# Designed miniproteins, single chains, continued (3): the designs that were tried, part 32

Each design is a single chain, and the fold is of that chain. pLDDT is the mean over its residues in the fold that is shown.

## One batch from the design tools (miniprotein)

Design m9080
Fold by ESMFold2-Fast:
Structure m9080 (fold): chain A 81 residues (1-81)
Amino acid sequence: SEELERRVLEILGLMSRERVPQEAIDEVAALAREALQNPERLIELLEEMRDLVRRVVKDPAVRARIEALIDEMIALAREQL
């Protein structure tokens, strides 16, 4: 989904600007890739991504924006079956 891919890129961009360790950015990218390739696990993997973001993103405003993007992705996933 183009809508899901766009939100993943926005999340990765926000994390890159916040000086989050590259290892954490790579983990989020891997979770996102797995989620997009496995629709049956999409919501589960997006929730894992949320937990990782909560651990590594220190700025509350940036964290809230990333969590909102994850919530939008979960809503899109639920709308598509």
Scores: mean pLDDT 84

Design m9081
Fold by ESMFold2-Fast:
Structure m9081 (fold): chain A 82 residues (1-82)
Amino acid sequence: MEKEKLRAEAEELIAQGRAAFAQGDFDTAIAQLERALAIYEKLGDKKGVAEALRELGRLYAATGKTEEAEAYYAKADALLAQ
């Protein structure tokens, strides 16, 4: 089904974003994670959205952008707290 295909694509994009980050390719990591975020938002998948936001937060924290990282973590926590 289309929704299952989109979810699989988003999961693959998260994995690719993590791999790119591990290799030091931050621009690719951000692009892949933002694409995954957009797919999860389209699906209404709150857990997927929160995971993508946390991955973006971890990337920004690792690159010294702590204020941006905290903003992403706050968005993820607020979404899951309802």
Scores: mean pLDDT 84

Design m9082
Fold by ESMFold2-Fast:
Structure m9082 (fold): chain A 90 residues (1-90)
Amino acid sequence: MAEEYKKKMDEALERARKAVQAGNRTEAIRYAREAIDYALKLFELGDVETAIEGLDRAAKILGEAAPNDVRAANLYTAAGILKVGAEIEA
């Protein structure tokens, strides 16, 4: 399961990045959200390091795609909180 979620997370992050380059903010937000969902599943399975990397990449994409969009801001904040929470135990 972890390997499958990591692959899907990486695919979603790549699609989000391409959407940013195309100027498609809605698609970028959607794929970044998918990446966050897979990162959360990886976190639940104990793959904390991979989850943190995914959340960091998703947050950066969201900040680039729609810095003033409330939807993107909420998702960015959620990703940041999860990343900080995971790092506190390190």
Scores: mean pLDDT 74

Design m9083
Fold by ESMFold2-Fast:
Formats: sequence, structure tokens, C-alpha cells
Structure m9083 (fold): chain A 95 residues (1-95)
Amino acid sequence: KKRYRITLSLDLEGASEEELKELGEEIVKELQKKYPHLKLVDLRVVGNRLILTFEAELTDEEAKELAKEIEKIALEKAKERGIKVKQLVVEVAPL
């Protein structure tokens, strides 16, 4: 296992800063329910962009699976809130 930093960046349309923060908190809650040891390092809202930074000790395969799950949950939760996703990026970096 290696320590990984995973960053989710969402460019969004049709939401206030408060709604973006709530979306971020909902994504974190769902991820931590499935991955209890996933550490949230930072949650930021910058204009129309939501940025979530996570750290965990993972294998390379677990890191890839987690990145896909983050993308899936983010898209699902944005859709449930009626928020349009203009761009989604998930970056996976070994520490």
C-alpha cells in the first residue's frame, strides 16, 4: 500500500456557493460511508468550482477503483440536486 492524494474538481452550473458546499459535504458523506478510512483533507468552493481533496493508504488498484467511485458519486449527487456538471476531473497522485 502507498499513501495517495485524490483530488476531485467539479466545474458546476446552476448552484449557489452554499449549494456547492452542501453538494461537497454530501459527496464526502457517501464516500466515507463506503470507505470509512478515507481522510478528507480539504473542501473548497472557488466560484463555480467545487474541489475535494482526500488522502488514504491504498494499493494502485484500490486507488483506481476509488477514483471511479468518486466520479460516479459526484455525478449522481449533482444530478439529484439538478446541478449541471460542465467538467469533472479526478487526479490520483502517490505521496
Scores: mean pLDDT 86

Design m9084
Fold by ESMFold2-Fast:
Structure m9084 (fold): chain A 65 residues (1-65)
Amino acid sequence: SAEEKREKATREAIRLTLEESDELTDELLIKALVAAGISEEAAKEALKKYPNDFGKAIEEAVKLD
């Protein structure tokens, strides 16, 4: 479901941020969304729509695919 994909994307974003020892960047968020099964194109479009709100970007990426 979209809700499950959103939760997985959020968990992957947190994991990658901790693993890379850096802040959550657009590149890391795209990696997290792809790891959750979302296309890179959907992730980029979501970030374009919500550039300063990673939570909304994750939700939008899940809705796009």
Scores: mean pLDDT 73

Design m9085
Fold by ESMFold2-Fast:
Structure m9085 (fold): chain A 96 residues (1-96)
Amino acid sequence: MKKIEEARKKLEEKRKELERKKKEGEEIVRRAREEGKRLIEEAKRRNLPVEKKAGLEIRGVGVETQGLLEAKKKIKEAEEEVKKAEEELKKLEEEA
């Protein structure tokens, strides 16, 4: 029965990791939005050629999009680890 206790502890550790990754993801999204907004505002404030303004606006949108994708990937990976730990625990409980 020590294996079931170890599996429960592992599941709890993976759930804590998921909560950490959710907080990290929220921070990544917030920072990406702030940077994207600053780039777009810089494009508006400067008397820049149209090509440079367009480049800053595209880069701003790209930064926000990339941040969202990175956050989603980290959370999904952590969710998959929790699911694997839950399945392992269930298998051990069914075999006991």
Scores: mean pLDDT 80

Design m9086
Fold by ESMFold2-Fast:
Structure m9086 (fold): chain A 58 residues (1-58)
Amino acid sequence: EESDEERAKKAVAAVFGPAPDLSDPAVRERLRELARELGLSYETVVNAARELIAIHNK
């Protein structure tokens, strides 16, 4: 019922809130772990995080 992108966005928002700090190496490492937990690529999870940041900045 959920796409990989939607699952990634929900998980990122649940862990980091609406605007994860992608310049923080601890945040990037947690995103890598989250990608493994979800069975998704790191790029999918990072793109979801970037989309959340873009929405938050509007």
Scores: mean pLDDT 78

Design m9087
Fold by ESMFold2-Fast:
Parts: sequence; C-alpha cells; structure tokens
Structure m9087 (fold): chain A 62 residues (1-62)
Amino acid sequence: HHHHLEELRKLQEEIAKLKEENDKLTQSYFDIAKSYAEQMRKDIETLNKKIEELRKKIEELR
C-alpha cells in the first residue's frame, strides 16, 4: 500500500503542477492578446488621424 500511496502522491503533484502551468500560460496569453489588441487599436487610430489630416488639406484646397 505504501508504494501505491507514493505513486498516487506523485501523480497528484504532477496534476497540480500542470494546472499551475496552465493557469500561468493562460494569463500570459491573455496579457499578450490584450497588448496586441491595444497596439492594433493605436496603429489604426494613427492611420485614421493621418487620413483625416489629408482630407482636411484637400478641403482647404477646395
């Protein structure tokens, strides 16, 4: 029985470790996705501002 208890303990520890790694990985991917979305938003906003500036210049020439 001692051998079975030791094996069970090791499996429980491995499961706990994998769950902790999954949680950390999930948080890391979420942080990366959030950073990516924010950068994409800024890039789009920058391009929209440039387009708006060009449109204003066109209107001034009219």
Scores: mean pLDDT 84

Design m9088
Fold by ESMFold2-Fast:
Structure m9088 (fold): chain A 104 residues (1-104)
Amino acid sequence: SEVEKIAEILIDFFRHYKELVLEELKKRNASEEDIKKLEQTFEDGIKAIREAAEKGASVEELYRIAGLFIDRVRKLALKAGLSEEEINRIIDEAMEYFEKKLKS
């Protein structure tokens, strides 16, 4: 279904976003506690999207959930020492990946 396809692409988006965020945090010598908190937030987001899709959520609801977790990750990454510019670059890169997958 379209919902299942969108859920899979959003999960791939969050996995890619996670990889980019964690790479930058390692460069910043972020605390192990901040890294674990961000890892858990990404896993919570992936789980929320998967469970919503399984329960018959709309595409609009999946995008709403994704937006909430993008914002939550952004706020935690800022607190962990990433700049606003670095986070915006990472989100843009992850969004380009997502858009490419949608066109396939």
Scores: mean pLDDT 87

Design m9089
Fold by ESMFold2-Fast:
Structure m9089 (fold): chain A 90 residues (1-90)
Amino acid sequence: GPLAELLTDPAEIEKRLGFRVPKVKYVILVREGTTGSQVVAALAPQIGEARATYLVTEAGFSLDDVFRVGDAGVASLPDGSLALVHVVPA
């Protein structure tokens, strides 16, 4: 499967996470062991490299960081909504 996925549909977010996140506009699902640069590369075809980099860095990660289960990140978006970074087991 993909190293990272961007979820934008509220119904799909609820389905994939198993719980509701009403304030969260985007969820980035990341496989454990993926680097920040690999997350950017996976999301760039959908949202562009600059926006993908913004979401990763605003969530508190560098492009050299390796995502581990238990890592958590929330990016505040300019419109006041949130993007959640959620790490899933490999």
Scores: mean pLDDT 82

Design m9090
Fold by ESMFold2-Fast:
Formats: sequence, C-alpha cells, structure tokens
Structure m9090 (fold): chain A 83 residues (1-83)
Amino acid sequence: SRQRRLAEALGLPVSTISRAEAGDPEALLRVAEAGHRLLAAGEELPEEVEEYLEELGRRQAAALEEAVARRKPEMEELYEALQ
C-alpha cells in the first residue's frame, strides 16, 4: 500500500497519511513537518514521498492564496478606518 510506505518513510501512523489525503489540516501539517525534519537532518526522501510532499505543498499553497486574497480587502478597509 502506498499509504503504508509513506507512513513508514515519514515515521507517522497510516491513519495520519489517510487523513492528510482527505484534506485534514492538522494531518497535512504533521506530514509536512515530518518531511521537513527529515530533509533538515540530511536524509534523502524516496521519490514517492517527495511527490506526496509536492502534492501537499500545492494544496496548501492554494489554501494560503485563498486566505490571503480573502483577508486583503479587510486589511485595506481596516487601514482606512484607522485613519
């Protein structure tokens, strides 16, 4: 199973991998943190794990862009209200 191999490589439970694939933000964060820790330690990630982290990064980038776009009008209105 792909999820089982990802779980072993990242040192996480299979349930965490499954939740991350379902879009659970807490599980997504745990997977991203585990990947970053391995890279920071100088470990090389299997290609399957690198592809998975790239997919998560793409999903988080889209969510971040939406959050920034949504806050930008409020920040401009707040700035004008403080003048």
Scores: mean pLDDT 67

Design m9091
Fold by ESMFold2-Fast:
Structure m9091 (fold): chain A 85 residues (1-85)
Amino acid sequence: DVEEFVERLAKKLEETLGAKVVGKSSEYDPEYERETVTVDLETYDPLFKRMARTTIVAVSGGKDPFSHIPIKFRAFFSSELIPEP
């Protein structure tokens, strides 16, 4: 379950880094049978003394596997410092 995986990972980041979940979305593309789950987190970066935004994107797609085989998926992580005014 891609959504459960991303939610579990986001919760772990909240607990370990003091991150705050600021956004969550899910999309299903029936043409490619692809599910995309996106979670946006904000964390305080103590080295730069600024807020940072981390985006977690998990994508699953392709042929439905046998129930005992894990669904193939990819997870992407990106982080950026929130600019000062």
Scores: mean pLDDT 64

Design m9092
Fold by ESMFold2-Fast:
Structure m9092 (fold): chain A 73 residues (1-73)
Amino acid sequence: TKEVKEAFKEAAEALEEAYPLATTPEAREALRRGGRYFKLGLEAVAAGDDEKGIEYFKKAKELAREAIRLGQS
């Protein structure tokens, strides 16, 4: 679906942006959690659960943003 593709792209972009900025232990932990939710999103979509996939991708994006915030402190 279009919504799944958009959620995937937004999460992937946020994680890519966060990766070089996650320089503190707290930021790295948020980034690791974001990566785990991103993987869960991919697994949900592969199983045909687009709604759950979108939920996980949104959580991954949120955690990537948190990693950026924590890396700036």
Scores: mean pLDDT 87

Design m9093
Fold by ESMFold2-Fast:
Structure m9093 (fold): chain A 69 residues (1-69)
Amino acid sequence: MSEETIEQIKRDIEWLKENLSSLSKEELEELLKQLPGLIKQAEEAGEPDIAEMLRELKEKVEEELKKRE
């Protein structure tokens, strides 16, 4: 993974974390479905920082979905 790609991914994750409350329930559910695969890909790519950021994002998505129950 290139440095440019890593920085873009980190920015995208940070943006999502800050904007979860503005996403629809459907968008949050779709994101939650994608996150386990993305975490696995980051771990397999040797990007532990990205994998950790994605795990934190997953926890935040789960918290936000609980608020909408």
Scores: mean pLDDT 80

Design m9094
Fold by ESMFold2-Fast:
Structure m9094 (fold): chain A 88 residues (1-88)
Amino acid sequence: MKEKAIELAREIIEILIEKEDPENAALAEEAKPLIEETVESSPRSMEDLIALLVFQKEVAENGEEAFKEKYKDKTAEEIKEEMREKVK
């Protein structure tokens, strides 16, 4: 599961760099060498961390507005559960 968390974090960073958002791209470049350390030092369970990363990846890929539109009929709790299902 650690490898999946690292892979998701790398994918998110590459998406943010590719989207050419200057603020997000700069933060992503700084975060890139820290991915493994950040994942390994996380106090979250690996499943909770991966669920959070799946959520962040969808936001990074499609933007916040597209994410809000896709999940507009779902509560925050339902969104979290859907992200956990993607981990299984």
Scores: mean pLDDT 69

Design m9095
Fold by ESMFold2-Fast:
Structure m9095 (fold): chain A 80 residues (1-80)
Amino acid sequence: SALDEMDKLLEQLKKAKTREEAFELAKKIGMIALKVVPDEMVPEVIGLLLRIIGLELDNGSKEEIIKEAEEIVKLVRKHL
């Protein structure tokens, strides 16, 4: 399922050795979320993805990236 794929990606994100790998995994989680959430939730997922991009540009921590990715997964669980 999409949730199982997102959980796997989130575990990979937590184990990522580089900031670049962490951002790529977080963006993949967000892209999966956009495909499965109801249309009314798309703006919230886009907002979280934009926060991830902002963290990438502003040298945000891996912990901050993980928190945003976890919020995306939580949103998907709430609406599936």
Scores: mean pLDDT 85

Design m9096
Fold by ESMFold2-Fast:
Structure m9096 (fold): chain A 72 residues (1-72)
Amino acid sequence: DLAVVVVRPRPGTREEVIALARSLGAKAIGEDPAAGTLYFVVDASRWDEVAAALRASGLVEETRVVPIPPAE
């Protein structure tokens, strides 16, 4: 069970956001430069913890979670 945490870092905070997410067990999977967003994969049991930590850090303008459906 996995989820994608999508975040929009504040200008100049990209590396700090990546480091914080990695410290919480998230893996960076991509970036959308046009939208200014970073994508992290996390265990579905941990997405709320990771999203809350990123919001509490003050380093992000926006945080969104997209669940990945289980393979059937």
Scores: mean pLDDT 76

Design m9097
Fold by ESMFold2-Fast:
Structure m9097 (fold): chain A 92 residues (1-92)
Amino acid sequence: KAEEYIKEGIEHGKKGQEALDAGDLEAAKEHFEKAAEYFEKAAELGSAEAARGAASAYFALAQIYEKQGDLESAAKYRAKAEEWKAKAEALE
């Protein structure tokens, strides 16, 4: 169950990075949002690896929103990244 969510999270994270490298910020946001969603589901099943994945995806979203000048959304996603990093440490 958790492994399927982790696989989807990794796939979307990879696509998000590919979109970011291509300069497609909208596609990158969509993929990192999906990655975070799947990693959160796996983390709720007890996966520390997935919780770290969620933190990474939220950090990527924060960086994209900052580049677009949306500092409010950037701050929100940085807070989520820190929260999921702490959850990952608690699961270890």
Scores: mean pLDDT 88

Design m9098
Fold by ESMFold2-Fast:
Structure m9098 (fold): chain A 94 residues (1-94)
Amino acid sequence: ALLGALLGLLGLVLGAVGLALGLAGVRLASGAGLAPAIGGALAGIGGIILGLLAIVYSLLGLGGTALALGVQAVVAGVAGVAAGAAGLAAGLAS
């Protein structure tokens, strides 16, 4: 189940980037600009958790479950990056 582990790792990295961008946005934004930054941080956390689960399940030989979790981790990570970047941009503009 190497593919599940690779997707989980990619989702973990994307989730971490989304969390970092979301937290930076939260730190810089005040008032209304916080909502997309918080959303990015939460989606990033989801990507990290799902990515770690995909890697663990891949190591346990549960390839189908690992692949499903890896795909979900990538989707959550990408959403976290997009929302976190939007939050950071809003934070910088406010």
Scores: mean pLDDT 75

Design m9099
Fold by ESMFold2-Fast:
Structure m9099 (fold): chain A 81 residues (1-81)
Amino acid sequence: SPLEEAQKLEEELDKLGMEAVQALLRGDRARLREVLARMEEVIRKLESLIPQLPPEEAEKYRERIERARRFIEALRAQLEA
């Protein structure tokens, strides 16, 4: 179902977020760029499911996407420093 797909994508996004933090702590800038790019891909897939979700779940996932985008921007700032 679209909801089960959204739940799996959220789990993948959480795992990628952990990998991004680990890459940052290791100073692995190349890996950090790769992980952030993959997070953006997962966000695009999750956004494509939003119209198929019940309104309450759709709002929850919009908020999750917004938080993930803020996280990506914060880590991108570290790549520019």
Scores: mean pLDDT 88

Design m9100
Fold by ESMFold2-Fast:
Structure m9100 (fold): chain A 100 residues (1-100)
Amino acid sequence: SLTAQAQQLFAQAQKLFEQGNYDQALQLLNQGIALAQQAGDSALVDRLMIQRGEVLMKQGRYMSAIIQYAVLVATSEDPALKAEAEKQLDKAVKLYEQKL
């Protein structure tokens, strides 16, 4: 299933993230998000997007992370994921301002 494929990509991306392979982790997360969206699994989309934001933060790509977290704040129906996205958005904005 598309959901099972997205979950497998998520697991692989998490392992790559732990190893510092951020570019490969992003590629797998982007593929996983597309599959989860096709499957209509909004909870899985949100979880993949949170992980993508974290990878972007580790890369210092704060503007990309800001956009990612802002989308989650606007679209997530999960109060816990929305709150996490709001917290990470605030952090990303502060780090972005410090890099300007």
Scores: mean pLDDT 88

Design m9101
Fold by ESMFold2-Fast:
Structure m9101 (fold): chain A 100 residues (1-100)
Amino acid sequence: SPLDEFIELVKKYEKEFLEMIENNASNEELLKFVEEFKKEVMEFMKKHNVDEKVIERVEASFDKVAELIKKNASNEEIKKAVEDAMKLAYTLFSEEVAKK
């Protein structure tokens, strides 16, 4: 189902991102990965006709993660922001799919 595919996509990227943080990846590498993660999530949501305003909310959550990385925030703060962004993406996509 689209929801199962979305969950698998998001879990894959979250796992890879957390592994990058664990392995002390550079801020440049983390920022590039977050932008690709954001792009893949946005493209998936657009492909499944998710409302533009909903997509903008999810995009803003990823931009917050990028801002924390740019500010050299702690690994704990960055991990929490990613977790919050993932929970938001899951919730909003699930709600949009349920409307159909």
Scores: mean pLDDT 85

Design m9102
Fold by ESMFold2-Fast:
Structure m9102 (fold): chain A 58 residues (1-58)
Amino acid sequence: SIQQQIAQLQQDLAILKQQYEELSKSSDILQQVVATFLGAVISNLEFQIDQLQQQLSS
């Protein structure tokens, strides 16, 4: 169901945000680059969650 999909995406988002916080604090340039890409993935997932929540409200 859409509700189950939202719940799974929210769990995945929480894990990715934790990884992002760790990588973004690194002084390693490669880890900072990875953090930048991870930030984009997080933004996309937040957008997907919002869209699914809107669909449930329709």
Scores: mean pLDDT 84

Design m9103
Fold by ESMFold2-Fast:
Structure m9103 (fold): chain A 92 residues (1-92)
Amino acid sequence: SKKLQEKLNEIINSEEVTEEDWQEFIKAVEESEGPLSAIRELEPRTTPLFKIVALIRQEEDPERRRRLATEAGEMYEQGLSWEEILERLLKR
C-alpha cells in the first residue's frame, strides 16, 4: 500500500538507523563476499526490518533505492514476513 511505502521511505531517510549500526553494516559488507554474507554476520545484532533498511540505504541510485523500498512494501502487503522479504531482496 501507499501508506507502507511512505513509512519505509520515512525509515530509510530517518536517523533511526544509527551511524554506528550503519558503519557496522558497511564493515560486514566489506569483509564478506556479498550482501547475503554481510546480513548473516549481523543476524544476532539487528532485526530483519533494520537489515532491509540498511540494504536499501546502501543503494546510492535514488531510482533503485525507491524501487527496492517499493518492492519491500509490496511484499509486506502480500503477507510476507520481514525475514522473507529480506531473503528475496538479497536475490538478483
Scores: mean pLDDT 64

Design m9104
Fold by ESMFold2-Fast:
Structure m9104 (fold): chain A 86 residues (1-86)
Amino acid sequence: ADDLIDNEDYNGAIQQYQRILSQNPNDGRAWHNLAVSYTRLGNYDLGIYYAQRAIDLGYRRAYLTLGGSYLVGGNYDLARRYIQLS
């Protein structure tokens, strides 16, 4: 699959952040970076889910990622609202 090579860096990042979160589930930055990685891979549902976890832990930069995940997933109204909260 030609897309696999372009996505290797994000798959590696996902494995690393999942390991961090298994030891420190309160790491809002790691949840945010996991959300970014899934959004970059086109998995917007997981991007939204993990960005929400980061927000729940007070990591406000995850609002931008939440909005971006909604944007690329085609929900423009929610994308605009959450991007404005970042």
Scores: mean pLDDT 79

Design m9105
Fold by ESMFold2-Fast:
Structure m9105 (fold): chain A 91 residues (1-91)
Amino acid sequence: TEEKKKNLIEALELAYEAGELSEEQYEKLVEFIEKANEKELEELAKVMLAAAEGLLARGRHPEVAERIKELAEKALSEEAKKEYEEALKQA
């Protein structure tokens, strides 16, 4: 749980530094992560993973997007990762 929180906060820092998040959004999301339970962390990780893939598809901040994707994947359980892949396949 603490490692998942650390990975998600690092991903948010990268998004903020790349200009994809405002300082206000970054601060609110960090506060959310500190208070979040395991399931809430997994849902945020899915959102961050989708956002990172969107950045990659548009050619925006490719190195940052790849790192965010890696950090978000580390915060997902195997079950949550499969759910994300199935949802993406239906889209």
Scores: mean pLDDT 77

Design m9106
Fold by ESMFold2-Fast:
Structure m9106 (fold): chain A 64 residues (1-64)
Amino acid sequence: APQPDRRTRVTTELHRAALEGIGASGLEKLMKRLGIGQSEARELLPDLPPEAQARIREQLEKLR
């Protein structure tokens, strides 16, 4: 069955990507794959551990 919670699925993917050392290009591709924009990604940051929040935030700033 598909994941019942889209938010949990998205935050899990972002957390994994941060642990794998995702760059700006990789984050852009991941967001496109997940169907989310930069605003939605920023709104989901508090659901991530602080280390993952810092990584994702830094890469999002490079996409501006």
Scores: mean pLDDT 79

Design m9107
Fold by ESMFold2-Fast:
Structure m9107 (fold): chain A 69 residues (1-69)
Amino acid sequence: GMSPAKQKAVQELEAKRNALVAAIVKQAGVSQPLAELLVDNAIEEVANASSDEEAEARLKKDLSLLNKE
């Protein structure tokens, strides 16, 4: 099973999925289906991280997209 830290990181990305998709479409100019695929891949990468520390690092990197105005 997934650790509590990984579950929290995955849940945080899933909760922000629509915001991340919108940010990628706006910032990169890609289609919504492509942005959705990119976000879904990012969530899977966090879920498959080898440690809780790696999962947190991946989460922080992914969430940094929301802080780029």
Scores: mean pLDDT 80

Design m9108
Fold by ESMFold2-Fast:
Structure m9108 (fold): chain A 65 residues (1-65)
Amino acid sequence: GEELAQRERELAEELRRLGLDPQPKSKEQGEVVKEIGRTLRNIGDSTQEALAHYRETGVWLPSGP
């Protein structure tokens, strides 16, 4: 399967649990979702860790451990 598609689905599921729409209706929400998607494609594993951290603490650290 396509790794990026799987990561995108996992991201969409996490965003939904946080009360965020993966298909945003606002411009600001759209920018955040697109930036997260871009980061996911470039960093992959690190982005998953950052998403878990964000879900737990509310702070987004895609480059942090």
Scores: mean pLDDT 62

Design m9109
Fold by ESMFold2-Fast:
Structure m9109 (fold): chain A 74 residues (1-74)
Amino acid sequence: MAEEKPATLTVKSDGGEVTVDATLLTYADGRQELAGITDEQFEAIKAATKDSSSADVTLTLKDTGETFSGTWKL
């Protein structure tokens, strides 16, 4: 059982900024997983982060506007 929450994922690096639609899955035990990102969206993220050592990542829940942010080490 997982709760599905529509979200927007923004990945920002020196190579650019990419915003993609995603779904945040929250399992009954509290584990979270990001889903719903297409192969084309993954290629866009890969291209934007290609020559970067890190990227800023922000996940925004569409229904609440709640944000989760972190740094992706590449």
Scores: mean pLDDT 77

Design m9110
Fold by ESMFold2-Fast:
Structure m9110 (fold): chain A 72 residues (1-72)
Amino acid sequence: SAEEVAQQILADAIRRASERLLPQEDTISEDQARQLLVQELRRAVDEAAPTLSPEEAEAARRLVEEAARKAA
């Protein structure tokens, strides 16, 4: 379903953000960590959008927007 595709995109974005945070644990602030997560969420939907149906792309954007609000 479109929701499952959106969930997968979100999960991949969180994984990539975590991979970038771990090497920088001593040098990155909580605010910078949240900004990095938000950037990775937006990047993930942008990268996936060309491969998705319009319905899947809309679901992914909505889920990423919600996750970004919670991260801020």
Scores: mean pLDDT 73

Design m9111
Fold by ESMFold2-Fast:
Structure m9111 (fold): chain A 82 residues (1-82)
Amino acid sequence: SMDEQLRAEAERMLADVKALADAAGAQTGSYGKGLRTEAANVAAGMKKLMDEHSASEAYEITKRTAQAMRESLARISAQAAA
């Protein structure tokens, strides 16, 4: 169903962001550990949100959160590489 597809897509977005945070964190020591923990906490919170909201609402919120996190991680990775 569409709801099942939207939920699966939201879960993939969260998994991708967690993987990106893990990769970025590997290069930054204790700061990276904090980054990985925060990404995991956000992913857990979004899964709970998906259980309490319609698939469409959960998808839109997750999409915005994943995009904001992706942008933040890209900036942090660029700063760590400098």
Scores: mean pLDDT 69

Design m9112
Fold by ESMFold2-Fast:
Structure m9112 (fold): chain A 110 residues (1-110)
Amino acid sequence: MQELLDKASELFEKAAELFRKAYEVARQAGAPDEIVELFRKAAELARKASEYARQGKPDEAFELATKAMELAVEAANLAREHGIDEASDLARKAAQLFGEAATYAREASK
């Protein structure tokens, strides 16, 4: 169980860093506040999911990962619609890492 949660935690931390970079890219590009705030919220959720995984709380980590993935997809779509392709690509990569981390958290809860 803990080995799977440690892997989930590492992936959540990597996803949070990608969202932080997407936030900076979107902000520098002059994106609407709603897009910038979505990246900020996704990064916070990824950080909290990593903390829950480290605390041995797979169910809480999985729930936050699922919510973060939904925000990641929304943010990626909005960033692309506004021509901020770099932020969209970073958000898509972060969403993939969330999917992998959620799988590890789910396996740990069995």
Scores: mean pLDDT 81

Design m9113
Fold by ESMFold2-Fast:
Structure m9113 (fold): chain A 62 residues (1-62)
Amino acid sequence: MAPDPPTRVDRDDPLAVEAAEAMREAGVEVFVLTEDSPVTDEELRTMIEGARATIRAREAER
């Protein structure tokens, strides 16, 4: 089968793993990173920051 897993990081990259976790916590159900993914460290950090900002905004509303 060719369907991407719901949330998967096909790299032993702590930054990529952190991005996947942050995306899941922010409510992103599908997030896939593979070795072929053209994603830089800066893009991963941007994803993490965006996801965490979303989580913080939800907390700040309470």
Scores: mean pLDDT 66

